# Designed miniproteins, single chains, continued (2): the designs that were tried, part 86

Each design is a single chain, and the fold is of that chain. pLDDT is the mean over its residues in the fold that is shown.

## One batch from the design tools (miniprotein)

Design m6968
Fold by ESMFold2-Fast:
Structure m6968 (fold): chain A 95 residues (1-95)
Amino acid sequence: MLPDDLLELLSKARYYYDEGLYYLSQNNYDKALEYYEKAIEYLKKAMEKFPELRDDLLLEISVLYEQMSRIYKKQGNYEKAEEYLKKAKEYRELS
């Protein structure tokens, strides 16, 4: 059973992730990126409060950065795509 404060943080991260997926499906890349950044913010807050979940949360953050990299590629912003892919690899290697 997860602590209530952890459940709240993870629920907010999931909510923002699902909103990001919705806007991505609508080809609204700017809103998708905005909501993915919010999801990452709540995952980082959960990681700070619950270090025992660090490895799993780092992996989830890595996946979100990888998705953001793919969105930047769709926008033709290859510099940002490479930047976010590097962030994804760094977070995956830390997990």
Scores: mean pLDDT 86

Design m6969
Fold by ESMFold2-Fast:
Structure m6969 (fold): chain A 59 residues (1-59)
Amino acid sequence: GEEMNKALEEKDTEKAYELGVEAARKGDLYSAEKIAQGLKDLGETEKAEEILELVKKKE
């Protein structure tokens, strides 16, 4: 959503991570993947991988 794009634009990796975790918790694969990709682009590969792991393990 809009908040996710804003966090990535501001390079606020902590905010982006929080939004990604929430998306993963809800099973919103689209939002979680979008945040994870943005975090990887910002060099935060560990945070991105954690979000993707949460999506996979939610089930």
Scores: mean pLDDT 75

Design m6970
Fold by ESMFold2-Fast:
Structure m6970 (fold): chain A 61 residues (1-61)
Amino acid sequence: EELERLRAEHERSLAVDLKNVNAIADAIGSQKFKDEMTQKLLDYHRKQLEEEIAALEARRA
């Protein structure tokens, strides 16, 4: 249940961030910017989720 909640929360946050990056990339006309910022956002959200899961697992172990 906690993992399902965390995943859903991060998926919603990521979707909003990706939408914003796409809008900015379209405005400046840079595919490279879009690709690089998308990767950075994916890495950021992955790290956040990983830390949240690790904290949850530490409480159980």
Scores: mean pLDDT 78

Design m6971
Fold by ESMFold2-Fast:
Parts: sequence; structure tokens; C-alpha cells
Structure m6971 (fold): chain A 68 residues (1-68)
Amino acid sequence: MPSLEEQFQALAREAEALLRRATAAQRPLVDELLSVAHKAQQALKAGDEAAARELIARMRELIERMRA
């Protein structure tokens, strides 16, 4: 099973690709994704696995919405 850090890094790579191609209409999703990603990184650095897990799940939801 991939670690929370490995999951975060995989999602961060997907997010970077989507952010480079994002349209003006996707700006609210972009802003939320950047905010959530920052919080997830901070939670991982703090060792807060519960917060990191929830924030990583939110990143997945936002990435899925941007892909649709």
C-alpha cells in the first residue's frame, strides 16, 4: 500500500499537470486545490495522519472534478 506521502506526491503531480492546462472557468477549483494541497503538505510535515488523510481525499475529489 502506498504511504500517505506517496499518495500526496502522486496527486501533486496530477494537480501540476491539470493546473498548467486549467481554464479561467476552473479558477475556483484551482484555488481550492492549491489551498487543500498546502494544508495536506503541512499536515504530513506535522505527522498528523488523520488530517493528511482527509486532505488527500479532498485533493482526489477536486482533481476528479477538474478532469470531468
Scores: mean pLDDT 83

Design m6972
Fold by ESMFold2-Fast:
Order: structure tokens, then sequence, then C-alpha cells
Structure m6972 (fold): chain A 107 residues (1-107)
């Protein structure tokens, strides 16, 4: 599990778990039909200290990505292990709004 922004590396693939009580969870349920406990798989292509930061949302510590971060969104992994590829339209929506995660793990 990533504990700081400094642990995120360009060219590395991560899983972010969709966590209850975050705006990200509401957004992903509305746009992708993704549920709490599902994971977004993404590759970091370009980040700066200004566009990826530690924050707090609804009492939870989060790592937040602004839309200006260059993230390659790959797929959803459902809680049962089923992999669902993202459509181009879904990827465009994810890039536009930014995301926040309590749990990020390198894969």
Amino acid sequence: MIKSVKELKVGVTYEGTITEGLTTAEFLQKTLGAEVGDKIVFKVNEITPENVFLGTENGKKVIAFRPTAKIEFLKIVKSDGTEVPLTEEQIELLKKYGLAFVSIVEV
C-alpha cells in the first residue's frame, strides 16, 4: 500500500480501491457502474507535486489526482476478480474529473 505521493513512480501500474464515503466512489458508480470494493487499474505516465497530493475527505486520508496528472486508465477489477476493460468514453470521463483513493497498491 502506498503511504506517500513520493512512492508513486512514472511507468508503474497501480490499483486504487473504490472506498465508501468518497466523491470518487459516487462518481465511479454513476459513470462506470463500479461499486465500493472494486479496483481501478491505472498506469502513472506523468505527475507533479501540484497535481497529486495527500488530502482528507470525509475523515479519510486520501491520495488525490487532479485532471492535470497524466494517468492511463486500463480496467476495473470487480470484487469477484472479474476484469472489465474501460471504453474510450469512460477513460475520457476519468481523465476529466480526477480521482482520490484511500488504498493504492503497486501491481
Scores: mean pLDDT 84

Design m6973
Fold by ESMFold2-Fast:
Structure m6973 (fold): chain A 79 residues (1-79)
Amino acid sequence: MRAEVRVEAETELTAAVVEVYFAVLGTLGIAESVERTSPREVRVVLKEDSKEKVEERAKEIEEMARKAGARKVEVEILD
């Protein structure tokens, strides 16, 4: 199961914080890809063995991003 999470930040600093968090998820084997698509936008593709775990991770990322000052968070379950 995969999910794409896109974070649009209010500031470049917020985008950098989100990008670092996504890079950590990549190190842990949870993220398949991390991409900074613009100065204020970061994308991650999450990889988990179940839809429930993917949804849990997406929620965790959304909460972290919002606390960091994200303007918009979009989650798409990939199937």
Scores: mean pLDDT 80

Design m6974
Fold by ESMFold2-Fast:
Structure m6974 (fold): chain A 94 residues (1-94)
Amino acid sequence: MKKKEEVLKKLRELGVEEEVLKKVEELSKKLSEEELEAILKAIPILEELVKKIDPEKLEELAKLFEELAKEFEKEGRYVLAVIHLIAAGLLRKR
């Protein structure tokens, strides 16, 4: 399986919304296999961090990470854009 497919499969298993999955798939086409492997390794860390966040802060942080992801995409910083999108998706699932 390509690393991009592994990332998308893991996020789908975690219940990330389809709109976020489509955007991650789009941006992942801009990334190397090494960058995708780093993202795949980061997912369990992001999942653990999201679980520790105060429930009252989830929506505010999700909105901030979504906005940061858009700005990083505009700057061509696709690894940071994808990481922030994944974090936002995990926050919204809680």
Scores: mean pLDDT 84

Design m6975
Fold by ESMFold2-Fast:
Structure m6975 (fold): chain A 58 residues (1-58)
Amino acid sequence: SKEEIIKEAVETAEKLIEAGKSLDEIAEAIRPLLAKLSDEDRVEAVAKVLKLLEEKGA
């Protein structure tokens, strides 16, 4: 379940990055998914999203 939520947050962020959305728009879109996660799992999800931003948009 937590792995599925993290995956959904990452995939949502990836689609928005590819669509050229701002960091604020990406954060807003994934916020309700991150709210379902524990502090530890939120850190993991955010780290994965930041890695995508570094790879695709700097």
Scores: mean pLDDT 79

Design m6976
Fold by ESMFold2-Fast:
Structure m6976 (fold): chain A 67 residues (1-67)
Amino acid sequence: AAEQAALTAAGERGQKAMDYVNKAKKLREEGKTDEEIIEELSKEFGPEVAKNIVAAVKQQEAFDAET
C-alpha cells in the first residue's frame, strides 16, 4: 500500500511536470524567451523547478538538432 501510494504520488507529479514541459515548448514556439517561461512556470513550481523544465526542453531540442 505505501509503495503503491508513493508511486501514484510520483506519477501525478510526473504528469503535472510533463504538462508544464509541453506548455514551455508551446511558449517557446510562440517566441517567448527562456526568462519569460521560467517566470511563468516559477509561479506554479518555484524558480528552481521552472529552470529545470526549461533546461530539459532545451536539451531535447539540442539532441534533435544534432541528429
Scores: mean pLDDT 69

Design m6977
Fold by ESMFold2-Fast:
Structure m6977 (fold): chain A 81 residues (1-81)
Amino acid sequence: GMESKKEVAYAVLKEYPELAAYVATIFPYADEELRKAAEEAGFEFNEEKGVMEPKSGDLSEIASRATGAAVLGIGLTSDVR
């Protein structure tokens, strides 16, 4: 499904794949949903590491489209205490 918060979080991962570890820290508990959303978002869930890894190729194109949807830092705003 297209859920705005999940889409924004995965859009950030496409733009900044180094943030995959950070976002995986936020979403480590939804392994099946994370995997499906990551695959739809152009990532592949690495079960050995438990993180999302970018698929080679379309990542930058998908990231550009998702970034244009207003990245609100859903994966980056975990600085709420």
Scores: mean pLDDT 49

Design m6978
Fold by ESMFold2-Fast:
Structure m6978 (fold): chain A 80 residues (1-80)
Amino acid sequence: SLDELIRRELDSIEAGIKWLEENKDLLTPEQQKRLEEVKARVDELRARFDAGEPIDLQEVIDVSAEVTLLLIQAYLNKKA
């Protein structure tokens, strides 16, 4: 179902954010600000999902992409 897909994506996104928060030292100040901004968006999206409100799948895609980019950037910063 769409709800199962959204739940799975939100769980994955939240796991990525948790890892980034535990490894903030791997992020630049600008990337840390982007992490704070995407976390706020994800927290709002989770609250809407848990309340049974309609979720735009494009919003889920957008926050997933941003978290993925931050994870890649953390990895690249570690090698620099």
Scores: mean pLDDT 88

Design m6979
Fold by ESMFold2-Fast:
Order: sequence, then structure tokens, then C-alpha cells
Structure m6979 (fold): chain A 106 residues (1-106)
Amino acid sequence: MSERELALEALEGLRSLPEARPFFEPPDLSRFPTVLDIVPDPVSLDSIRADIEAGRIRSLEEFRERVRQMAENVLRLYPEDDERRRIAEEVLEEFERRLEELERRA
């Protein structure tokens, strides 16, 4: 299986998680303009998929870096008691586990 195929399968696995739904689409910057002051590179599951399809993410390691950036952005945007921080951590843990399983099958 190619690194691109592994990345797309792992991404689809993340999209199947109900908890990941808030990360599917980028934030509405017209309603939340201050988001760019805190996270100048907004990342969502849809933006990661678009980057893979456009060839901007070319390796499994680049894919990992973008998913980590998405989680780090949540940790920067929201206070320590916010539910979205816990969800971001859970999504990242599930991602790493699924990716490890897919790499073992490759």
C-alpha cells in the first residue's frame, strides 16, 4: 500500500469518529477573525484531504505533522477546561493507533 493510500485510509478512519466532527471543516474566519491571530495555519480534516489530493502532502510523515498541527491549534485556541481540548487529544491518540495498525498491515 502506498503512503498516500495509507494516509487517505487513516484520514477516513478519523472522519468515521463522531468526536472528530468539529474538525471536519475549517473555522468560519468571517465570524471568528481572531482565530488567525492565535493559529495562522488553520487545519481541518477536509483541508488535510485536499492537501493529500493536491500533492501538497506527499509522505506519511507530512500527514502526521498536519494532524498534529490540527490538534496543537485546538490546544492554542481553547482554555484547559474546554471539551474540545479533550476531544483533540482523543482524536490524535486514535489517529496514531490506527496509523500504526495500517503500517503493520502494509
Scores: mean pLDDT 72

Design m6980
Fold by ESMFold2-Fast:
Structure m6980 (fold): chain A 99 residues (1-99)
Amino acid sequence: SKEEFLARMLEIVDRGLAAMRATTDPAEARAIADKMTQELLAVVAEARAAGLPDEDLIEILETLIERLEELKATLDAERQAAVDDVIASLRHVKRQLEA
């Protein structure tokens, strides 16, 4: 369901941000952000394969982008840059769904 996919993606975000906060290595923080992006895109692909409408996927992506923007404000500049790349990837997918 839409709610189950959203819950899974929010768990990925929360776990990724917790891992980024726990590391002292900027390269590790970047690797965590890249893994978060790959896991989120995999769930989007799974949701599409399951027949979830593009409209519902767009709403999920909007919710995730808003959550990431909010959480980004609590991070240092280097980790903010890594999160910005996650947000950019999600915005790119959202634009493809809107086309």
Scores: mean pLDDT 87

Design m6981
Fold by ESMFold2-Fast:
Structure m6981 (fold): chain A 128 residues (1-128)
Amino acid sequence: SEKQQQALEDLRKFAARFLGKPISSAFTAIQIYIDLEIKEFLKGGGVIFTKLPSDVPDDVIVQAEVGSNIIHLNTKYIPTDPDAPLTQLHLEAITRGIGRSLGFENDPDDPMEDSQGRLYDTPEARAA
C-alpha cells in the first residue's frame, strides 16, 4: 500500500542519519523506530534479525522472504562489532529486508537479487 511504501521510505531516511555512527547506537535507534512507526504493518508484529542459514551461499549479503518477519544477515558483510561504523551496505540490507517483511517483492530486473529474496555483493556472484 502507499502508506507502507511511505513508511519504508521514512525508515530509509531515518536510518541514513546514522551512517558512519556506531552500529550499536544505530541498530537500537532503528529497532525503536520499527517498533513505533512500522510494527503495525508487519504480519508478525515486528522483525527479527538473524544469521544466514548454513545452506545459503556465503556471497549472499541478506535474505528475506516476502511477508516474513525474519531477516537473515551475513556477518561477513554486515559486521556485528558494536563500535564499527554503520555503512551504506548495512542500510541497504536492513531496508531491503524490512521492505520484504512489509510485502514488497524484489525487482526482477535487479542483477544482484535472486528469486529466493537473496541480495548478492556482485552480479557475478548472483549468476554463479
Scores: mean pLDDT 71

Design m6982
Fold by ESMFold2-Fast:
Structure m6982 (fold): chain A 85 residues (1-85)
Amino acid sequence: MDAVIAEFKARAEELNKRIEEAKKNGDKEALLEALEEGLRLGVEAARATIELGADNEEERARAEALLPVIVEEGEKALKELKEKL
């Protein structure tokens, strides 16, 4: 689990650098792409928690309940952002 968390943290840090660069350069397309990748990363992290959290039934159940909400709200936020950009 810890190694997976470290991997997702490193990927999130790299994604944040891309977001900052896109924002600094006014690149709306690059910013949108980075944010879409962030949503996918979040979904992947939640799924990894479900799959690797077999020994923690409570956290697994919580992640399974939250995964659809993260996807739905994330996609809605990205759609609204895309329309406003």
Scores: mean pLDDT 72

Design m6983
Fold by ESMFold2-Fast:
Formats: structure tokens, C-alpha cells, sequence
Structure m6983 (fold): chain A 87 residues (1-87)
């Protein structure tokens, strides 16, 4: 179901954000902190869309993009586009 896909996407993003935060704590690399922040924002965007049944098409489109993304660069680019569209 779309709800199951949303939960899976949120879980994946949370796990990746945790990994980047752990790297940041070990190395102090600001790129890892920024990656973690962007992944958290993307997960929050999915959660907000999932709470609004009228935005089902937006949720489905965002989940499709997140599921297709293979790299951190692709995921953070999705975050940047989502943030830009909200402004």
C-alpha cells in the first residue's frame, strides 16, 4: 500500500540520516551533518504528505522519486527541490 511504502521510505531516510550523523560525530565533517539534515527534512515532508489524504498524488510522486534514488546526492537533490517548491 502507499502507506507501507511511505513508512519504508521514512525508515530508510532515518537510517541513512543516523549513519551520516554518526560519521559527523566521528570526523566533524560538515558534509555529513548537512546530508543528515537534508535526509531528516525529506522524511518529514513524506510524513506531512502522508497525514493529508487530499495530497495523495503528491505523496505517491515523492515516494516514487525517493525509491528510484540510488545515491545520497540524488536524495539530497530531492530535498532541495521539495524545499524550493514550498517557498
Amino acid sequence: SLADRARAAIGRLAALATEHLRRYQATGDPADEENARRLIVLGEAIQELARDPSRREELEALIDRVEAARTIEELTAITDEVVAQAR
Scores: mean pLDDT 89

Design m6984
Fold by ESMFold2-Fast:
Structure m6984 (fold): chain A 92 residues (1-92)
Amino acid sequence: MSESEKASIYAASGILAVAADIALENADAYTDEELRSLARALVEHAREMKELGFEELAKRLLEKARELARLLAERGDDESAAEILAEIEEIE
């Protein structure tokens, strides 16, 4: 991966962390599908960040994904929540 590609994915991961905070604070404005898509994106970016050595950002992304999974379970999507939590455990 090029340095430009690393910088781009790092920036995108940082933006996703902010988007997750906004979604958690404004959950009623989001659909379950939007929350699922965001949580899955956070997990995928966390995996990439960990592989690249950006462990602190990876940890933050996984923490946000875990909070979104908990919210999905509270909203009745236990299957998606369980899948997301299992992926988080594999990365940690």
Scores: mean pLDDT 85

Design m6985
Fold by ESMFold2-Fast:
Structure m6985 (fold): chain A 95 residues (1-95)
Amino acid sequence: SKIKQEDLDKIKSIDDLRRVDLKSIDLSTPIGKFLYGLWVPKKKAPKDLIELTEKKYASLLEKYPFLKDYVRVHFPKDAKTPLEREYSLKYLATG
């Protein structure tokens, strides 16, 4: 289903992002991957991951300014670069 603009307008914080009904969202789309993805506090992130997030998601960070305090961690299947894969494993792997 298409997510409504009114539902997007409700996303003002990371907590709002976590409350979005994922059953109403196609997770294969760019917007679905945005709403589902793991975001970790920038304060706990290394500089290279911060720079990667800001470069790759610049337009998204402008639309949702609260994300400027966070960095994107990709799930292993969505990680396309060696750096993204390293941090995916670091934050999502147990052991």
Scores: mean pLDDT 67

Design m6986
Fold by ESMFold2-Fast:
Structure m6986 (fold): chain A 75 residues (1-75)
Amino acid sequence: STQTYADNIMRSMQGYSRRMQDTYPSMTPQQRTQQTSSMQHRGQDYVDSLRRRGSPQSTIDRIRQLFQQTLSQMQ
């Protein structure tokens, strides 16, 4: 279902954020750039997928906010 898909995305992003809190401070600049680029690409793919599936705008906005919050913590 659309809601199950959105919940899985949120869980995945939260897991990634926790992993980055533990590992990101020890990363080289190149590794940090790689992780940031990967996250940006993945976040955009999730938003596009939710939009194609007809997810409510409120759900898309919540995913966008989580994505931006995660990226801010990586800078």
Scores: mean pLDDT 79

Design m6987
Fold by ESMFold2-Fast:
Structure m6987 (fold): chain A 76 residues (1-76)
Amino acid sequence: MEVITGEKRLDKSVAEVRDQVLEGLAAHPDAPVTITELTDTKLVLEEVDPETGAVATATYTEDGDGTLLKGTLEIP
């Protein structure tokens, strides 16, 4: 098992990111993506690859300087 982590700052609010994610999920209803947390300042998404079992987690946190995206990818 290997864990890959990364971060990226977005010049967007969490509300803007949420709206884009919800539009994407509406366009792809069979996508294996789950919203695990949704608040005014935080959005957490989890995706499980059904072929590999890899788990990707994306955490978006709004902090006054925009939104910080933290990603983790756990490979079996």
Scores: mean pLDDT 79

Design m6988
Fold by ESMFold2-Fast:
Structure m6988 (fold): chain A 100 residues (1-100)
Amino acid sequence: NPELIEETARNFVRNRALRDQELAAFETNVRDRYADNPALAEALIAVFRLIADLGPEAELDAAIDAVLAATPPEDRAVMERLAARLRELYAALRRLEAEA
């Protein structure tokens, strides 16, 4: 949902504490969801931290590649869709922070 991604990015720009809270919730949910694949869980958490901190785009690309490398073939399509949404969130957040 592109509108939800844009709204999430705007909320993150306006409120650093909300961004930190959302990051903590994401880390908890990802570790629970992927308890059987810790490498995938930690790679996803690294991507989300990098987005929250507006790290370099090249580091985001490498982190997403690590997520896809840790993903089982049967989950590849789901993870590629999640990666696309995370890239959209990063692009929106980076644009809004640059405009602020």
Scores: mean pLDDT 78

Design m6989
Fold by ESMFold2-Fast:
Structure m6989 (fold): chain A 92 residues (1-92)
Amino acid sequence: VLEDLDKAIEALQAGNADEARSYLSRALNKLGDILKNETDPEKLLKILKEAYERLQRVLEAARANGHDAVATMAEKALEFIKKRIEELEKKI
């Protein structure tokens, strides 16, 4: 997940919007699998917080380079992850 997000940031900085979208999509699919299979709330919270930090960097890079589609994708992912973090923090 984190490696794919870091590659998405690199692609955005290089002006490769299609490559960035591919890496972001891969990261989000892997994160979705983790959300389905990880039952430990503390482990899940740590993963989500790390992914949230990287997704903020993706959003910043996408906005700075005018990649609106990638920016929208990152914004939706950030909103979803933020809600999941808040839910897990209340349970722990």
Scores: mean pLDDT 79

Design m6990
Fold by ESMFold2-Fast:
Structure m6990 (fold): chain A 59 residues (1-59)
Amino acid sequence: SNIEAMLAGIRKGREAAKEGHSPEEAYQLGYEAGLRIDGETGGKLGGLSGAMAAIREKL
């Protein structure tokens, strides 16, 4: 589902930020996780959620 893809992206984004990855790298990791759940739509949602989560870790 779209929600599952977003949650997977958030998890990956937080992990990426903790490992020192950029928001762009967090997008890619979230995209790949979301893609496995809901195809292209899941990838886009997971990527955006991952990047946003990575940015939020620095706030």
Scores: mean pLDDT 83

Design m6991
Fold by ESMFold2-Fast:
Structure m6991 (fold): chain A 84 residues (1-84)
Amino acid sequence: SAEDEKLINELGDLLAQHGKAEYVTDLSQGLKLVLEGKASLEDIRPLVRNALAGLLSEDEIEKILSIKDPREFLKAMISALKNA
């Protein structure tokens, strides 16, 4: 949806601002597939962990990775990066 695309773009911008531009394309593609029901969150967990490494604490990363709803997962990453 248009709203999901806006959230994915916001995440990409935040990752680039934090020096993680190399993750933007793969993570955006992976999240789009998950939101469309074409992939699982488990498929992108390693990529998300690597993208957030050094920006958030291990405990905060694990908290985000425990979220089961893809849209809440995406919103939690955006919220955490805005406060990083």
Scores: mean pLDDT 86

Design m6992
Fold by ESMFold2-Fast:
Structure m6992 (fold): chain A 61 residues (1-61)
Amino acid sequence: MKSAPKEEAKKIAEKTGLKIVKEEYSEDFAFAAMSHDFIEGSEEDALEIFDEILEKIEASK
């Protein structure tokens, strides 16, 4: 996962973020975050976004 940060973000969300978001929100929310396209960013950017989303979800719970 070096040339496809979008795929990297999707995999991470599926294993971590997506499952947590599903419990609090609909799966659509997780997919929307992933599908926003981190084409200009690196996989690090995707990780930061998911980390922020997870933090918000955990804070609300």
Scores: mean pLDDT 46

Design m6993
Fold by ESMFold2-Fast:
Structure m6993 (fold): chain A 72 residues (1-72)
Amino acid sequence: MLEQVREALAAAGELAEELVKAGRAEEALRILEEEKELVRRMMEAGELEPEVAELLLEGLDEIIERVRRLAE
């Protein structure tokens, strides 16, 4: 489970980094925010354990913050 969370966050980070390098930082932020919303909805629906959802949301927030810094 934790390894799957790490893999998902690594994939999201790689995608975000590629989009930022392509000058598409706003698109990266939109995708990451949409992923956070999906994680929250899946947790509320009981499709994700709360602990897993919290780790995903924390990791996505870190990626979002990094994208915002790189887009300055």
Scores: mean pLDDT 81

Design m6994
Fold by ESMFold2-Fast:
Structure m6994 (fold): chain A 78 residues (1-78)
Amino acid sequence: MKVTITLPDGTQVVVEGEDALEAFEKALELARKNGMPEEVIRTLENAIEGIRQHPEAAEIIAGMADREANEVVKRATG
């Protein structure tokens, strides 16, 4: 599964994992290392928790979290 993160400098990074959980865990580590806004970090943490609680809905949770994180970054720059 792929997750796209927009860094504070506008660089887009595609994070790929074997499943949604791995992709989001890698995305969260990258976001923390690059000083992403707390709202983005929280969105990724909530997605990871949701996937752990509901593995059957992992793809839906992942898609919602990816959109939410991108909307947070877009609001911060627009």
Scores: mean pLDDT 71

Design m6995
Fold by ESMFold2-Fast:
Structure m6995 (fold): chain A 62 residues (1-62)
Amino acid sequence: MRERMQAIIDRDYNILTGQADALRRQAAVVRDPAVAQRLLAEADRLLQIANVSRARALEVLS
């Protein structure tokens, strides 16, 4: 049972962290600090969503 839940969590986590990584790479190459800050904030938001979703699932299973 946990294996099926874990697979779903891992898939969603990988999608969100992949998107966050793309935004962080984009932020590293932009010259406008306001644009870079916005991209980093969006990346942090995606990482937070991924981490909260994963933590909640693990907490319920624990």
Scores: mean pLDDT 78

Design m6996
Fold by ESMFold2-Fast:
Structure m6996 (fold): chain A 94 residues (1-94)
Amino acid sequence: APSPLEQLLSELSREFEELVKKGEATEENIKKLIDEFLERFEKVESDPRLREVARRELEEMLKRVIEALKKGEDPMPLFDEGLARLHIELAEVR
């Protein structure tokens, strides 16, 4: 079975893709999705360094995704890049 982190990342990706497909990828809905992910992540990860890395990387991704949406650009590539970066940064701290 995938790890709890891999499950959370897969769920986050799926939920974001569904928001985009439904035309509901608003700043408010994306912020809520990221906040819910961080809450769930902190329940499975007690290391404060990994918690800080996740918050920082997701906040940077959120800024880029929201900027793309305001410009009428596809946010999916920036979201995918942000998740890939998060996965790498979490692995480097482990």
Scores: mean pLDDT 81

Design m6997
Fold by ESMFold2-Fast:
Structure m6997 (fold): chain A 61 residues (1-61)
Amino acid sequence: SDDEELAVYLALLRHEARTLRLSREELAAMGQRVVATLRSQGRDALADRFAAEVERFLAEW
């Protein structure tokens, strides 16, 4: 499901960001690359939801 897939992508992003000690700018760039990839696959609804969750995560980073 999209909800389960969204949760997996967000968990991977959080794990990678903490493991690599990414800056806010680096985390935003990584998030944008994932969004671009999802959009290129025609998964616009999932990309929009992922982008919104990344923005929320960045607010707390």
Scores: mean pLDDT 83

Design m6998
Fold by ESMFold2-Fast:
Structure m6998 (fold): chain A 104 residues (1-104)
Amino acid sequence: EALEWTKEQALEALKKAIEKSKELGKGKLVVSGLATPETIEAAKKLLEEEGYKLIAEAAIPVEGGKYFYIGVYAKEVSEEEKEKIKKEVKEAVEEAKKLLEEEK
């Protein structure tokens, strides 16, 4: 059975991901899933409050006012890593868009 995503549930999942990232000494976090605009905004605010900066993101509109969201955040990142991340996100967006179009 599919778990229904809510703003609160998405924020709790992000908090756990942030905690795990800190525990593992990782300064980079990748977030993806189906979310509403409000959930995306709340997630961005939570990550910013934890010291993460948005490196690259994309949101592909899906029916019902939801988006397939991909965001890459980091506390510190080199210019070389930033470019690599942007390329990876672009490739992931094109693949996700293709999959969403194949279902229609």
Scores: mean pLDDT 69

Design m6999
Fold by ESMFold2-Fast:
Structure m6999 (fold): chain A 99 residues (1-99)
Amino acid sequence: MKEEVEKLKEKYKELLERLRELDPRITDEQLEEAFKLLDEYVKEAIEKGELEKAKKDLETMIKVALLELVRLGVPLESFSPEEQEMIREAERKLAENAA
């Protein structure tokens, strides 16, 4: 579980870097602060044994970042099959919550 949480953290960082390249409103300073807060959050979750909560939170953040990349014009076909499924599930949940 700890290893899985660390992998999700690194994946979310990768997605934030991609968002920064596409969205000029995102500054380097904002990206660095987001990385710092993310690292501290994961560290505290590991120390407190809140790994299941951290996994769920990171999976949600990853899905939101993937949806934002699609909104910024990244074609769905450029994502992995696993990422494409995450995008579809996130779109479905947003539609359900908007009702």
Scores: mean pLDDT 80

Design m7000
Fold by ESMFold2-Fast:
Structure m7000 (fold): chain A 77 residues (1-77)
Amino acid sequence: APTADLEEALELIELGKVEEALKLLSKNSVIGKRFVELAKGKDVELIKDVIQELIVLIKNHADTDTILAFIEEKLSE
């Protein structure tokens, strides 16, 4: 499922394995790669919140461009 890696990454973050979660996401898709690029150095709670919102967007069939714009809006600053 397209959300499976995001859900696994969220579980890894809850276990304190943030670096492993980001490595997992960097391998799975263009969305995951862009997310990791912008998420490095950001607050862990912000990263968790964005992953949770990404799962909702993907489950609601948001297109890739909408998802990428969302990631950039949340993580660009």
Scores: mean pLDDT 79

Design m7001
Fold by ESMFold2-Fast:
Structure m7001 (fold): chain A 57 residues (1-57)
Amino acid sequence: QGSQLFQQGVQYLQQGNTQQAQQLFDQASRLTGEEAARHGVDPRLGSDGTREDAQQA
């Protein structure tokens, strides 16, 4: 499911809508963490949605 949002973000990026693309990428990242947890992966990999590790970009 996260891949769907990520793919939409790429489409917006191609059309020049960088702002909307970034919003979709952020949502995809959050969903990806949840999907990983369902497969038995460590939820600390990004399930919280907080990126204090480094500047987001």
Scores: mean pLDDT 64

Design m7002
Fold by ESMFold2-Fast:
Structure m7002 (fold): chain A 65 residues (1-65)
Amino acid sequence: MTILERLEEAARSLGLSDEEAQRIIEHLYSRYSGGELSRFVTTASDEEIQELIREALRQLQQQEQ
């Protein structure tokens, strides 16, 4: 229903924990404007949203090195 719910659903589909999903979503909102992210999620397929989450997870892991 909401953009947040759609991002959370995509993260769950990838086997991520609720805590991990929240960190990824916070990272996306920090990197992209809220308007940009909202427009992307509204028009994107489930597969495109899953790819966005996978990329964000990789970026977070890279920053920890």
Scores: mean pLDDT 78

